# Ledger of designs, part 9: designed miniproteins, single chains

Each design is a single chain, and the fold is of that chain. pLDDT is the mean over its residues in the fold that is shown.

## One batch from the design tools (miniprotein)

Design m286
Fold by ESMFold2-Fast:
Structure m286 (fold): chain A 70 residues (1-70)
Amino acid sequence: MVEELVEKAKRHLTLAFGYYAEGKIDEGEKHFKLAEEYARQAIELGTPDFGEQVKRTLEVAKKNIETIKA
């Protein structure tokens, strides 16, 4: 189900931010990759409008992570 994939993506994104906040960059990167994978699967199975929203959310998250890493 698309909702299950979105839920998994959110969970791993939350874990990634938590690890980045602790300075555990490698662990944060691993969980961010998992969030991207589940988000990509949700985009492929969802509607075009839903896919665009998820894509934009992921791009904002990437910018935030680059700011934390800087």
Scores: mean pLDDT 75

Design m287
Fold by ESMFold2-Fast:
Structure m287 (fold): chain A 97 residues (1-97)
Amino acid sequence: KLEELLKQIEEYKQQIKNVGAAGVEGIRLAGASAVPLIKAATERKITDLKNKGLEYAKEAEKLDPEVGSRAKQELDDTYAAEVAAVTAAADARIAAA
């Protein structure tokens, strides 16, 4: 039961990483005019995935508060890292113009 919730949270962390990486690659390959749209779309997708993962983390926290709190922190850290990577890629692509 708890293991199933943790598996779902891990899948959402992996999806956030995959979407972030795809967004970074899309930005590298895109024309400068498309970069803001790709950045915004990627950020919306990873935010949605984070929110879905957080619902599983809340359920895990009801079963084990320490484990659930750590899962929430890991989701937040993963989200922050991917947002930073996408932002850096967008800024670099726009600067290269």
Scores: mean pLDDT 86

Design m288
Fold by ESMFold2-Fast:
Structure m288 (fold): chain A 79 residues (1-79)
Amino acid sequence: SKITSVSASLSGDQLNISGTTSEAGTRLSIYVNGELVGETVANSEGRFTLTVPAPEGAKTVTVKDVDSGDSLTVDIRQP
């Protein structure tokens, strides 16, 4: 599978991450500033979302497909 989109935004003390994958059920690892913050799975429509507490100095989010090794990095939209 491939990661087809990622968006990340800060809202207060929360970091909201969402995106799409080419295949449903894609297993994803999510990194902030290169550190693992969570894991999720794309739903039946290939959509994923994850909300985590915002790490200090959060600048970038990288979403990685665990099986294919495909990854996409985006800048976090600051408030």
Scores: mean pLDDT 82

Design m289
Fold by ESMFold2-Fast:
Structure m289 (fold): chain A 59 residues (1-59)
Amino acid sequence: EIEEKIKELEELLSKRPDLTPEQKQAIVDGLKEALKTFDNEEEKLEIIDRVIERVKSKL
């Protein structure tokens, strides 16, 4: 499920022509770094969903 959410984020980022490949990678890397600080899957999903919504809102 976490991997599925990361794939969803990557797909959303791939549809953003306004972002460079470096910026897209930085967003994914930043999320992965944040996820390492949490042990609870629920907290990890909340962080992923927040990032996805932020990406959608900047369209």
Scores: mean pLDDT 75

Design m290
Fold by ESMFold2-Fast:
Structure m290 (fold): chain A 71 residues (1-71)
Amino acid sequence: MDPTELAEEVENATLIGSGERKYSGIREIMDSMAEKGGEEMRKQAEEIKKAVDDAYKNALNQKKLEEQLAA
């Protein structure tokens, strides 16, 4: 599973208003993979979670900046 692809999906979903749902869903899947998998799977899930966290945070910051410029 590609961290970049998942990060892009979260960013796009956040920009159209469904980011929280997409972000939470991916995090839940990653937590499940980490719990069921071995050490290597946990590290992979952690990397994906970090990429998705960064993408979600950046997209939210972009939306807030746009709101401030429009206000």
Scores: mean pLDDT 78

Design m291
Fold by ESMFold2-Fast:
Structure m291 (fold): chain A 92 residues (1-92)
Amino acid sequence: AAAEAAAKLERALELLGEAEKAARQGNLDTASELLRRAAEVARESGHPVAEETAEFVDERAEEVAKSKNPFEAVQLIGEAAARVREALERVR
């Protein structure tokens, strides 16, 4: 349901906020794990828009894991958050 997709995407956005905090503290492994958890939560709705968004977030998680720069990680997490916000607008 659209309401369920919205709730899952809102939860994913909360996890992305925690990921940004971890990245700013230099905890890139934790940030990457939180991005992957956000993608999993988005997929729980089974909504096509949320699934596409989850795939994008997973790609950013891989890039964060390979990153050695907290500034770059924060930018990648910002891209994931922007995509989740766009998905929220589309499912509402």
Scores: mean pLDDT 85

Design m292
Fold by ESMFold2-Fast:
Structure m292 (fold): chain A 90 residues (1-90)
Amino acid sequence: MREELERLEKEVREEVERLIKNGSTLEALLFGKFRTLSHEELEKVVEIQLEALRVELEEIEKLGPDEESRERAAKLGQEVLEKKLKELEA
């Protein structure tokens, strides 16, 4: 379990950094929260992150593999992440 938790922490951190490269301030907020989260909260953040990524991938599949499609899919993923982060803050 310890190695699995360390892997999840690394994956969440890397995904948050990837999303920050897309220019969202909300990814920075998520990254800040990630640093202070308990293991239970970290798992919740991982699920939110994975849901946002799944939405992004599904949109890419519909639009195609070009750069514009990837950019629009990334924006949709960011919107899902933003909504879920606001729910987590409540």
Scores: mean pLDDT 62

Design m293
Fold by ESMFold2-Fast:
Structure m293 (fold): chain A 100 residues (1-100)
Amino acid sequence: SEEIKEMEKRYEEAKKTLDDLKAQVDALAPLMTPEQLREARSLVNLMDRLVEVMQKLIEEAKKNPEKLEEYKKRIDLYYETFQDVAAELRALIAAGLAAA
């Protein structure tokens, strides 16, 4: 269905963003304070969990087409939460770079 495709697109975009931010954190780790690095890794871990939940919800949506609207709303909420966490991580990375 179109709704499943939309959910899969959000998942793929979130996964791509996470992979990119993980690479940035790893590259910048030597320039971060121990506190900044712990916070960055905590945010990456939270994003990993959100992506995992989104994948699970998509799999469940495919098995339960009668609940598709409910799963789409849940994916929308997790995606918004993911974007907020990504923004926090990007701000932390930018602050670390400005202080370097």
Scores: mean pLDDT 88

Design m294
Fold by ESMFold2-Fast:
Structure m294 (fold): chain A 85 residues (1-85)
Amino acid sequence: SIEDLINKEKEELKKLAEELGYSPSLIDTIINAFEAEVKKLLGEDLTFDEEIDLSMAAMITTLDKKLKEKMEEALKKIKEAIEKS
C-alpha cells in the first residue's frame, strides 16, 4: 500500500539522518518536513508549524547533499505511487 511505502521511506530517511550524526530534535524536524512534503503530494494544505519544519529542513538539505538526495528519491517514489493509484 502507499502507506507502507511512506512508512518504509520515512524509516530509511530516519536511519540515514541518525548515521549522519543529526540530533534527535533535528531528526524529528527532518521527518516532520518529510511528512509535510508527503501531505503536499496528497493535495493537503500545510499548517504554519509544518511550513516552519519544511523551511528548517530545506536549510539542512541545502548543506547536506546525501540527505537531500535521499529525501528527493523517497518523495519521487511516493509521487509515482500516488500517480499510479
Scores: mean pLDDT 85

Design m295
Fold by ESMFold2-Fast:
Structure m295 (fold): chain A 95 residues (1-95)
Amino acid sequence: SLKLSDLLEPSELVKKILDEAGATKDVYTLQEIMGYLAKWAFDKGLADPERPHLFDVSGTPIGEILGVDELDLSDFDGVTEKIVEGLLKLGSKLV
């Protein structure tokens, strides 16, 4: 599995989402990408107030990237794996 310190060059679709979250770099650590994706989701109001570990990402660009309808942040390893798979499938590259 990828480490949080591993460097990734995001695809154009991922870069657009990162730019909306305030990121402007060409290369990111996996930890930075995860942080910006979480910020984007909070900024869009996708968190359930009763279940703040669950994000409804269906119909969003993040859901499209990850190929999922919901993210469970309490399953950190599972969320990390889905993010890694989505980033690589869309052409993001390990540096």
Scores: mean pLDDT 71

Design m296
Fold by ESMFold2-Fast:
Parts: C-alpha cells; structure tokens; sequence
Structure m296 (fold): chain A 69 residues (1-69)
C-alpha cells in the first residue's frame, strides 16, 4: 500500500532530521525519496516534500523537488 509507504517514509524522515546534520539529512532524504518516488502518487510525494520544507526549510525542499525530476 502506498499509504503504508508514505507513513514509513514520514517516520524515517523524522528520524533522519533528528539524528543527522542539516546537510546530511537533506542528502539522505533525497536518496530515500528517489528510491520510493515511483511507488507514491504525486500528492503523497508532495506531503513528503512539505515535511522537508517544514523541518529543513524552503531551499532544502527546492533541492529535493529538483532531484526528483
């Protein structure tokens, strides 16, 4: 289920943000999202990007969006 993948991804992103530097968290987030993007809807990917924007800021969210194209 893509909903289960989304929930697991959100939990993983939270841990990444809490346990790594900002730069390391961004790199790990990009790698994770690249691995799962084809298994999620555009709306679900946007939820993950919005979480990154909230926790790491707008510049980080823009870098993620660019990396997923």
Amino acid sequence: SSDLILRIALAELREIVETNSREEALELAIKMLQNIKDRLSEEQLQELIDFIREKLGEEAAEKVEKALK
Scores: mean pLDDT 85

Design m297
Fold by ESMFold2-Fast:
Order: C-alpha cells, then sequence, then structure tokens
Structure m297 (fold): chain A 70 residues (1-70)
C-alpha cells in the first residue's frame, strides 16, 4: 500500500541523516592527530556506517517490492 511505502521512505530518510552525520564526524577525525583514540573512534564510525548502509539497501529493496505491488 501507499502507506507502507511512505513508512519505508521515512525510515530511509532517518538512516540517510544518520549516515550524513557519521560521514561528517569521520571527515573531522581525518583532520585530527593519528592517535589510538582517534583510530578507535574512526573504526566505530566505519562499523556503524557499514551497518547503516546495509539497512538503507534493505529498505530500498523493500520499497521497490512494495511499489511493484501497487
Amino acid sequence: SREEVLEVVLEEARLTVERMLLYVELKELEKQPDTEEVRKRKRELEERLEEVDREIAELAAREAALIAEL
């Protein structure tokens, strides 16, 4: 239904905002001294970014499937 499509699109939008914020923080860390603390934070952000990208891809697939049913 259209309502289900809108719900999926809203969730994609939320994850896209999170992805943008993670990317910004990662870019700011690249300007910091190469310390163990910075490397640890960079790894944490990269792991979360990978998870968010996977979730966005899954939601995009669901959106396509729901639109095909319309």
Scores: mean pLDDT 87

Design m298
Fold by ESMFold2-Fast:
Structure m298 (fold): chain A 83 residues (1-83)
Amino acid sequence: SIEEEVKKLEKRIKEAEKEVKKNKDSIPVDVLLRIQTLLFVAGSNVYLVEKSPHMPEDLKRLNLKDAERLIELVKQEIEKVKA
């Protein structure tokens, strides 16, 4: 369901935020700002879906897919810093 996908993405965002905090001293300032911006936009997309019950389902799914893509970009940036 859309509600289950929202909860899963919220959890993934929180897990990504924790991983960023654990590695903060190893992340360059410009990369950290990029990661924080991507997480903020992802969270905003999830929040928009959660707070808009009458939004068409196709638009809800697009917003959630965009959030998922942004979370994956964050994971890639973190992996580059660890490498």
Scores: mean pLDDT 86

Design m299
Fold by ESMFold2-Fast:
Structure m299 (fold): chain A 79 residues (1-79)
Amino acid sequence: MGDAAKGKEVAKERGWFSMIGEKGDGSGMSGVGPDLRNVKEKYTDEEILEALTNPPGTPVRPPLSEEDAKNLVEYLRTL
């Protein structure tokens, strides 16, 4: 439970809510982001994290720490 809250903050800090929406339903600014609730039925949590961590067309950033990745997985499980 605490880890999911930390994961939500990491997603917010990384700007992912602008793409996927705060509820992870694809309602971000473009309106065409993936609905993570449906995507979890087709893709693994690791595949979703990879897409969110290293989106195409962005500057190369350091990868997520193992702690941040774990917290994000717990957040995704709440969706």
Scores: mean pLDDT 59

Design m300
Fold by ESMFold2-Fast:
Structure m300 (fold): chain A 97 residues (1-97)
Amino acid sequence: LDEFDHVVNLYEEDGKTVTVFVGESVLLLAPFGGADSVEWLKDGKPVTGPRFTELTLGPYAALRLTDLELSDSGLYTGVLKGEVEKKYSVYLEVREP
């Protein structure tokens, strides 16, 4: 893994709040690596914007957030689409340092 301020495994942290700070970077991991039908949501809507990058990292589907802002606070969900839908969520709380 490249250097990030925070690495959050959604499987281990499912349903929890993770606190991060303005200006940091975070990597969100879901155990859906190699799947063609992974969707990333923020507050139930698809993630959008130049600071969001979707990646595949070995056994993980990943969402990278850079240059965090207070408006990036919200519920992040990784969704595996298929015959049986799987999803994991964390609430990301962005604070001033």
Scores: mean pLDDT 79

Design m301
Fold by ESMFold2-Fast:
Structure m301 (fold): chain A 68 residues (1-68)
Amino acid sequence: SLSERELALMEIARLTVDRFPGPGRVLTDEELQRYLRQYEAGVVDRSPENRRILERVTGYWLRLLSEG
């Protein structure tokens, strides 16, 4: 499951999608699948449209969090 911090960042990303355009950062297929499984487990909206927004923006945020 996603941590509380990751969930909070997903919610922030969803509310501020225009602030996080996400160009130039490409997730690997493995990273994307891992994040998508975590979305499904913890934060999947009932709407497919909202899920796609969260996937796009949160993918960048989760990748940034994994880099240290």
Scores: mean pLDDT 50

Design m302
Fold by ESMFold2-Fast:
Structure m302 (fold): chain A 65 residues (1-65)
Amino acid sequence: TPPLIPARTLLLEARRFGASDEAIEKLREMVPDDALLTPEQAIELLRKAGLSEEQARAVVDAALE
């Protein structure tokens, strides 16, 4: 089973990588704080919030540590 990332953790790491409050708010609108995300789902959500694929991958890698 792939590791699951709590949405709350993903939001914190996105902020650390320079995501704006607006991008964080978009992420909150797309997924509940208590949701568990696969790495693939997390990358997709970050990209929809306005992050590049490269930045989304870096955020997810940080969230998995």
Scores: mean pLDDT 81

Design m303
Fold by ESMFold2-Fast:
Structure m303 (fold): chain A 94 residues (1-94)
Amino acid sequence: MSGQQALQAAKNGLLDAIRMIRGGYPTDEVLNHLDGLIWYIDSLLPTLDKETQQVLQETKQLVERAKELLKRGDREGALRLLEEAIQRLEDALK
């Protein structure tokens, strides 16, 4: 997989998470989706260049923080962090 394909896949996963939150999906389902996304990113990291690894690691940190906010019932705070992660991925895709 190319670095661009990995970044695009991560972005698509985050967009799905945002749609789930806005669509009123249960918190457990959103958390399961985000856990799957983190596992997917971790599986790709050893195969990617250092620059792409750094962006995806920063994305993982934002996703982990969003998960903690979701667990506390702060869905709006989680949305802001996921939107920040998408912006960082979009900047890396330019």
Scores: mean pLDDT 88

Design m304
Fold by ESMFold2-Fast:
Structure m304 (fold): chain A 81 residues (1-81)
Amino acid sequence: DTLSPWELLERVEDLLRQAVKDGAISREEADRFLGEIHTMIHLGESLEAIRARAKALLAELRARNPQSEAYVDRIEALLDA
């Protein structure tokens, strides 16, 4: 039961939207993350490249928003599954 890149993005989107709702990150930061990853998937980038970019964006989110750490950790776990 391996998630497609689009199914993985949908689960990540749900977690980012929850983080926005809980005030852990801004909507603009969530939209930037989702937009970059959506573009990479649409352009046919490898899963390895998508994971590497997502992890880099998550590191930026964590650094700017320490309160987002629990959400970032959950998203990283999804990327590593």
Scores: mean pLDDT 83

Design m305
Fold by ESMFold2-Fast:
Structure m305 (fold): chain A 60 residues (1-60)
Amino acid sequence: SAALQRGIAAFEEDVRIAREAVEEAEADPSTPEYIKDAMRLVLLSSESLLERLRERLEEA
């Protein structure tokens, strides 16, 4: 569906932004390790949601 395709495009952009944020945090020695861990978890959650949206598009 067109709505699902738009949702996928929006989440692909969100994942890109989250990935860049994780890379910046990992490069910054002043960022606590528990914050880096939390940011990695958010990225994994976003990637998981994107995969589910892609699966629904393929099944539809």
Scores: mean pLDDT 82

Design m306
Fold by ESMFold2-Fast:
Structure m306 (fold): chain A 90 residues (1-90)
Amino acid sequence: SAKEKLIKLLEETKEKIKKEEKDKIVADEMIDRLNKFEEYAKKLSDEELKELLESQIEMEKEHAERFKDTPLGKIEAEHAKKLQEILEEM
């Protein structure tokens, strides 16, 4: 399901942040945000999840462009791309 793909992506992204972001405070904040996103997404219908993913993709693309010279910006760009792939399969 789309939710199962999303949960797997979020877990993979959290592990990548832990490995690549050396600022522990920044890494922990990002992981906390992804954990909250996961909890919220689990409660949604497929229709509500589509709207959430569309909004999240646009936000992450904007953040990735603003922070393109940082490890987190690169992680957000890849994450947005994978979220788009999940959305297109729904």
Scores: mean pLDDT 84

Design m307
Fold by ESMFold2-Fast:
Structure m307 (fold): chain A 74 residues (1-74)
Amino acid sequence: SAMDEAILAEFEARVREVVAEGLREGLSEDELFRRVLQVFLDTAERHRMSDELRRRAGAIAGRLLREALAQMRA
């Protein structure tokens, strides 16, 4: 639905912001993971996400986190 797409877009934008801030602050991989996980949990609860929407959000977070970890390990 249009609402689901809007929720996922807002979630991706927030994860990108948290990742960028974490990289700037020099966070460890574990700290970055915990911050991203908290954004996911807060968003899933606030919007009462379906299992399907949570899977899609998780895939977005996983992709962005893998990209950030690759930069941290370079």
Scores: mean pLDDT 88

Design m308
Fold by ESMFold2-Fast:
Structure m308 (fold): chain A 69 residues (1-69)
Amino acid sequence: MEEKVEKISEILKENFTLDEANELLAEAVEELYKEIPDPSKYSQEEIEKKLLELLEKKIEERLKEKKLA
């Protein structure tokens, strides 16, 4: 978990502005609520794991778009 958080943080800092990073996080949170409508019913670890998975997907998609431009 910690290693994954550090990896995501580095990718965001190296490839995105603060505004772009905030947009990606907001999109990941929106997807999280679609998959987990009541996050209070899940453990913090499960929520964090799902959020990180969704955030990684959004980062990968955005990086592919940037490389094509």
Scores: mean pLDDT 75

Design m309
Fold by ESMFold2-Fast:
Structure m309 (fold): chain A 66 residues (1-66)
Amino acid sequence: FTRQQADDLVRQGEEFRRQGNNREAARQYSLAGFIYHALGDDDSARRYLQRSRELDPSEVIEIFDT
């Protein structure tokens, strides 16, 4: 994994978000977040994983009580 790959995924996510495709934007942001984590950049990883969750809240719904 490289930082350039993560940066490219962030840019693609921004483009999907501008198109109103929040689900695809969330997928790109989550992939970028995992790459940043693999690189040891925990601050960027947390930031983009949080953005992904906010754009696609499906995982947030998976809590103990519906």
Scores: mean pLDDT 73

Design m310
Fold by ESMFold2-Fast:
Structure m310 (fold): chain A 52 residues (1-52)
Amino acid sequence: MSQAYKDAFKQQMDQSVQFIHYIVSGAPQSVIDAQQARIDAIDAQVQALLAQ
């Protein structure tokens, strides 16, 4: 697997941890929605890299 895939996967994991933190800390729904959008964008990048 490429280094770009490994980097994207690590970023996806880090953002997922942040998402859980926002939920358990009671962050506003707008912040949670924004974090979900970031995770979705990274997931799309990971899937594109896997198609190589």
Scores: mean pLDDT 79

Design m311
Fold by ESMFold2-Fast:
Structure m311 (fold): chain A 97 residues (1-97)
Amino acid sequence: MEVKIEAPETVKAGSDLKVKATVSGADRPVIVKVKAYVEGTGFLASEDEKVVEPGGTAELTLKNLVAGTTYRIEVEAIDAETGEVVAKDSKKVNVEA
């Protein structure tokens, strides 16, 4: 199983960050969870989750991101039956000052 994220490299403060997560190789539903951590501190600033059917895509929204901050965006695909994390992907996003 694999999860891939698509997100812009830069967003404006006060705008929601839209993250597209595509799950491949799944034969059952997965929970896609996205988290925004402040780079360097590890503070969890925002999160969202959605259930995705096999081969599906989720559009997730991260809110309350602060101007001039770089975030590590982590996506986890979680097996809906077992609760185990089965795939991960990550990307850095800058919020413009």
Scores: mean pLDDT 83

Design m312
Fold by ESMFold2-Fast:
Structure m312 (fold): chain A 55 residues (1-55)
Amino acid sequence: GTEEEIAQLLATGDPALAQRLVERFDLSQELAQKMEQELAERGSGQAQEIVRKYV
């Protein structure tokens, strides 16, 4: 489900997975902000930029 995909995104920093989650609008604003922060701290710059544009 979405929670499992979010965990995978945080673990991998995969930009394609970030784009897919954003396009489905499965992320709440609060969750998207948290994801952006976590991706920034992990150095996943491309995935962070994709999530940031959604926030």
Scores: mean pLDDT 76

Design m313
Fold by ESMFold2-Fast:
Structure m313 (fold): chain A 75 residues (1-75)
Amino acid sequence: MNKEAAEYVAKHMSPEARERARAQVEAGGPVDGSVLTDEEFKSVGEATRKGGGSAPDRQGAAGNAVAGVLYEEGH
């Protein structure tokens, strides 16, 4: 994932989605597509596409959401 797409996704995520993505990272397991609701998955997919990426699958959208949160935190 490129840096610009991660920043774009982070700016458009709800605070609740960001907290769920962060909690999943802190749990130390693989990113699970269930971190996003169906509506949040659609929103993240559209944000990724507008940021210059291709539309991801649900697992890819969850990864993009996690990357966006980590990018904002300087990780």
Scores: mean pLDDT 66

Design m314
Fold by ESMFold2-Fast:
Structure m314 (fold): chain A 83 residues (1-83)
Amino acid sequence: TSILERLRKLTDELAKSKSPEDQPLASKAGELAATAYTTLLLYPSDRSSADNLLQSNEDYFSSDPTALEYLKEAKEALEKYLS
């Protein structure tokens, strides 16, 4: 249950989305999750930056409950890992 595995799974899930309604937001959320994953992989001590990246984009996804839910899950996983 590594935070890196959680973020990777989120990226894979969003990349798989075939829903036309989710496509633009899923793509953006996938890029965000991939960025957070890459940040943690290259800079394991920079977890707060990854968390801030996810947090700052929640409002952007407020109209898409599915994308927002995935981002919130990633944020909660990071918060638990940091606590």
Scores: mean pLDDT 53

Design m315
Fold by ESMFold2-Fast:
Structure m315 (fold): chain A 82 residues (1-82)
Amino acid sequence: MLEEAIKEIEEAVKDAPEDVRKTLLEMGRDVLERAMAGAPRSEIAADITALALQGVADGASPETILKLIEKVEEAVERARAA
């Protein structure tokens, strides 16, 4: 599950510059690992917000940011359901 989610996040950010892709992928992975470790929903929501703001700050397109957030949220809900 985690590796599949990471691949979807990589695909979501593939059009961003290399440094931006690295930062967003690292942050996305951290969010998923925290969710799997049982972090509260409020902490995960804050982490997802920080991820979106970092994407904006680094100049990622709105489409890339929305796709990234969608894939992270889907993966978090699957991790909580398991």
Scores: mean pLDDT 80

Design m316
Fold by ESMFold2-Fast:
Structure m316 (fold): chain A 86 residues (1-86)
Amino acid sequence: DSKYEEALKRLEEALRRAYEEGIPLTAEMVNEAVFAALEEDASVEELVELIRKLAEEAPADAVVLSLEEALELARSLLELRKKGEE
């Protein structure tokens, strides 16, 4: 479905931009960004701003993901949501 494909494209762009800015990516950030992209139709700019805010709130012991791991998690979460909605 074009909705999920478009959300994935925005998520990949936002995650790449955040990573290039040196923002540590966590699983919590990816989960929140997936929700915002699908349910709130958030733009790339809005997703990057959300990730920056979540980075400030992240616990010091949070597990940091590589860009590859964050992108794979985003794809997996979108696929699960797509299948769950039927």
Scores: mean pLDDT 81

Design m317
Fold by ESMFold2-Fast:
Structure m317 (fold): chain A 80 residues (1-80)
Amino acid sequence: PVEILEKVAPLKPDVIKFNLMGGDPTAFFKKAKEIGVKKITGVSFGVKKETLEKAAKESGGKLVEFKEEGAASYFTIVFE
């Protein structure tokens, strides 16, 4: 959630690992970019590639990796 990003913002993390359990990640991705995160790697459950691509684009980033394994999808987003 966004509150976790606010807690780690003073540490200036370049990379964050994120587990997404449904929902729209757009707000989380936007907050990550705002605090200076360069890359998010993670696993999502029940989220489609199109949803992640849209969320990344709307947050000023790009979905660069997406791999489906059973019910889980591993992804990587990079911010400019």
Scores: mean pLDDT 72

Design m318
Fold by ESMFold2-Fast:
Structure m318 (fold): chain A 71 residues (1-71)
Amino acid sequence: GSTKKYNIEEGLKLAKTAFPELTEEQEKEIAEKFKEVAKKLGYEESKDPKGAGESAELMFKIAGKEYPHLF
């Protein structure tokens, strides 16, 4: 199968929608961990947001499991 792809801007947009109270520092931490978790799960970063349909799936996995100290 094709590699799952994500776009960091779309992921952060979804995170801000779900967690509007996020500070700039928390957004930066989420962006860094987004890339780390994506790599561990075999996701590839896409420069084209239209080609990154898995951004929502990746964001929900991160929010629920990887960042309990932020939420």
Scores: mean pLDDT 68

Design m319
Fold by ESMFold2-Fast:
Structure m319 (fold): chain A 100 residues (1-100)
Amino acid sequence: MKKYSEEEIKAALEIQLQTERNHAALARARGDEALAALEEEIARLIQKFLESKDKEEQKRLLDEIIGLEREAARLVADDPALAAEEEGHITLLRKIKETL
């Protein structure tokens, strides 16, 4: 399994962070406050991961993010494109955790 470098992890998570913020804004515009709050919490945890210097805290934050991404995937299960994007995020986060 290919291990990600620290730079690749940072770049991937910065992209995911922006995607989650965009999803939160779209959900809010659509009146889906529950999904908006969930996407904002995911973005907050990704930001904490990027600011953390402790590997054990980073692993814990990844587990929390993966759990919330699974919840988001369930809420968007009726939208195949959004569901596939959330599943892609979960796969990426699991690979990152294996690299730590």
Scores: mean pLDDT 84

Design m320
Fold by ESMFold2-Fast:
Structure m320 (fold): chain A 86 residues (1-86)
Amino acid sequence: MEKKEREEKIKKLASELVDLIENYNTEEDKKEILKIVEEFLKLLEEKEKKEYAEGILESMPENVKIPEDATDEEIIILGVKLMLES
């Protein structure tokens, strides 16, 4: 995929994700948010995934146990789930 097309898709998915997070009302909306996050993660480079995972880890409460073998993608998904439960 061309870099410009990838960046445009990432921006579109991020915008859709923000809109859904601000307006979610149902469990169906939460499932849609997670689907968009999974699509977003498929477009990210390994370095970008690491940066997002690090940002999420910095924002997580210390009482949240993250598996030692968790991937950057799993950390990001966990972070999103915790935000939706708040």
Scores: mean pLDDT 73

Design m321
Fold by ESMFold2-Fast:
Structure m321 (fold): chain A 72 residues (1-72)
Amino acid sequence: MEILEEERKLLDENGVSEELKEKLLKAIKEIIETYGIKDRELLSMLALAKLRKELTDEVIEKLKKIHEEIKK
């Protein structure tokens, strides 16, 4: 599962929430189990495209949380 590990690392580096990471990994697992490993490369490309869109909103929320912590 190196492809999923790389995605997780990228999400961590950009401060994406653990919940979002788990949701994406769960969805990928379900697709792999249903269609088999044949589409793994396609799944990784689709997951990457999905993450780019989701990451935009998540980054904004992450910045808000950091701002709140600094104010403490």
Scores: mean pLDDT 57

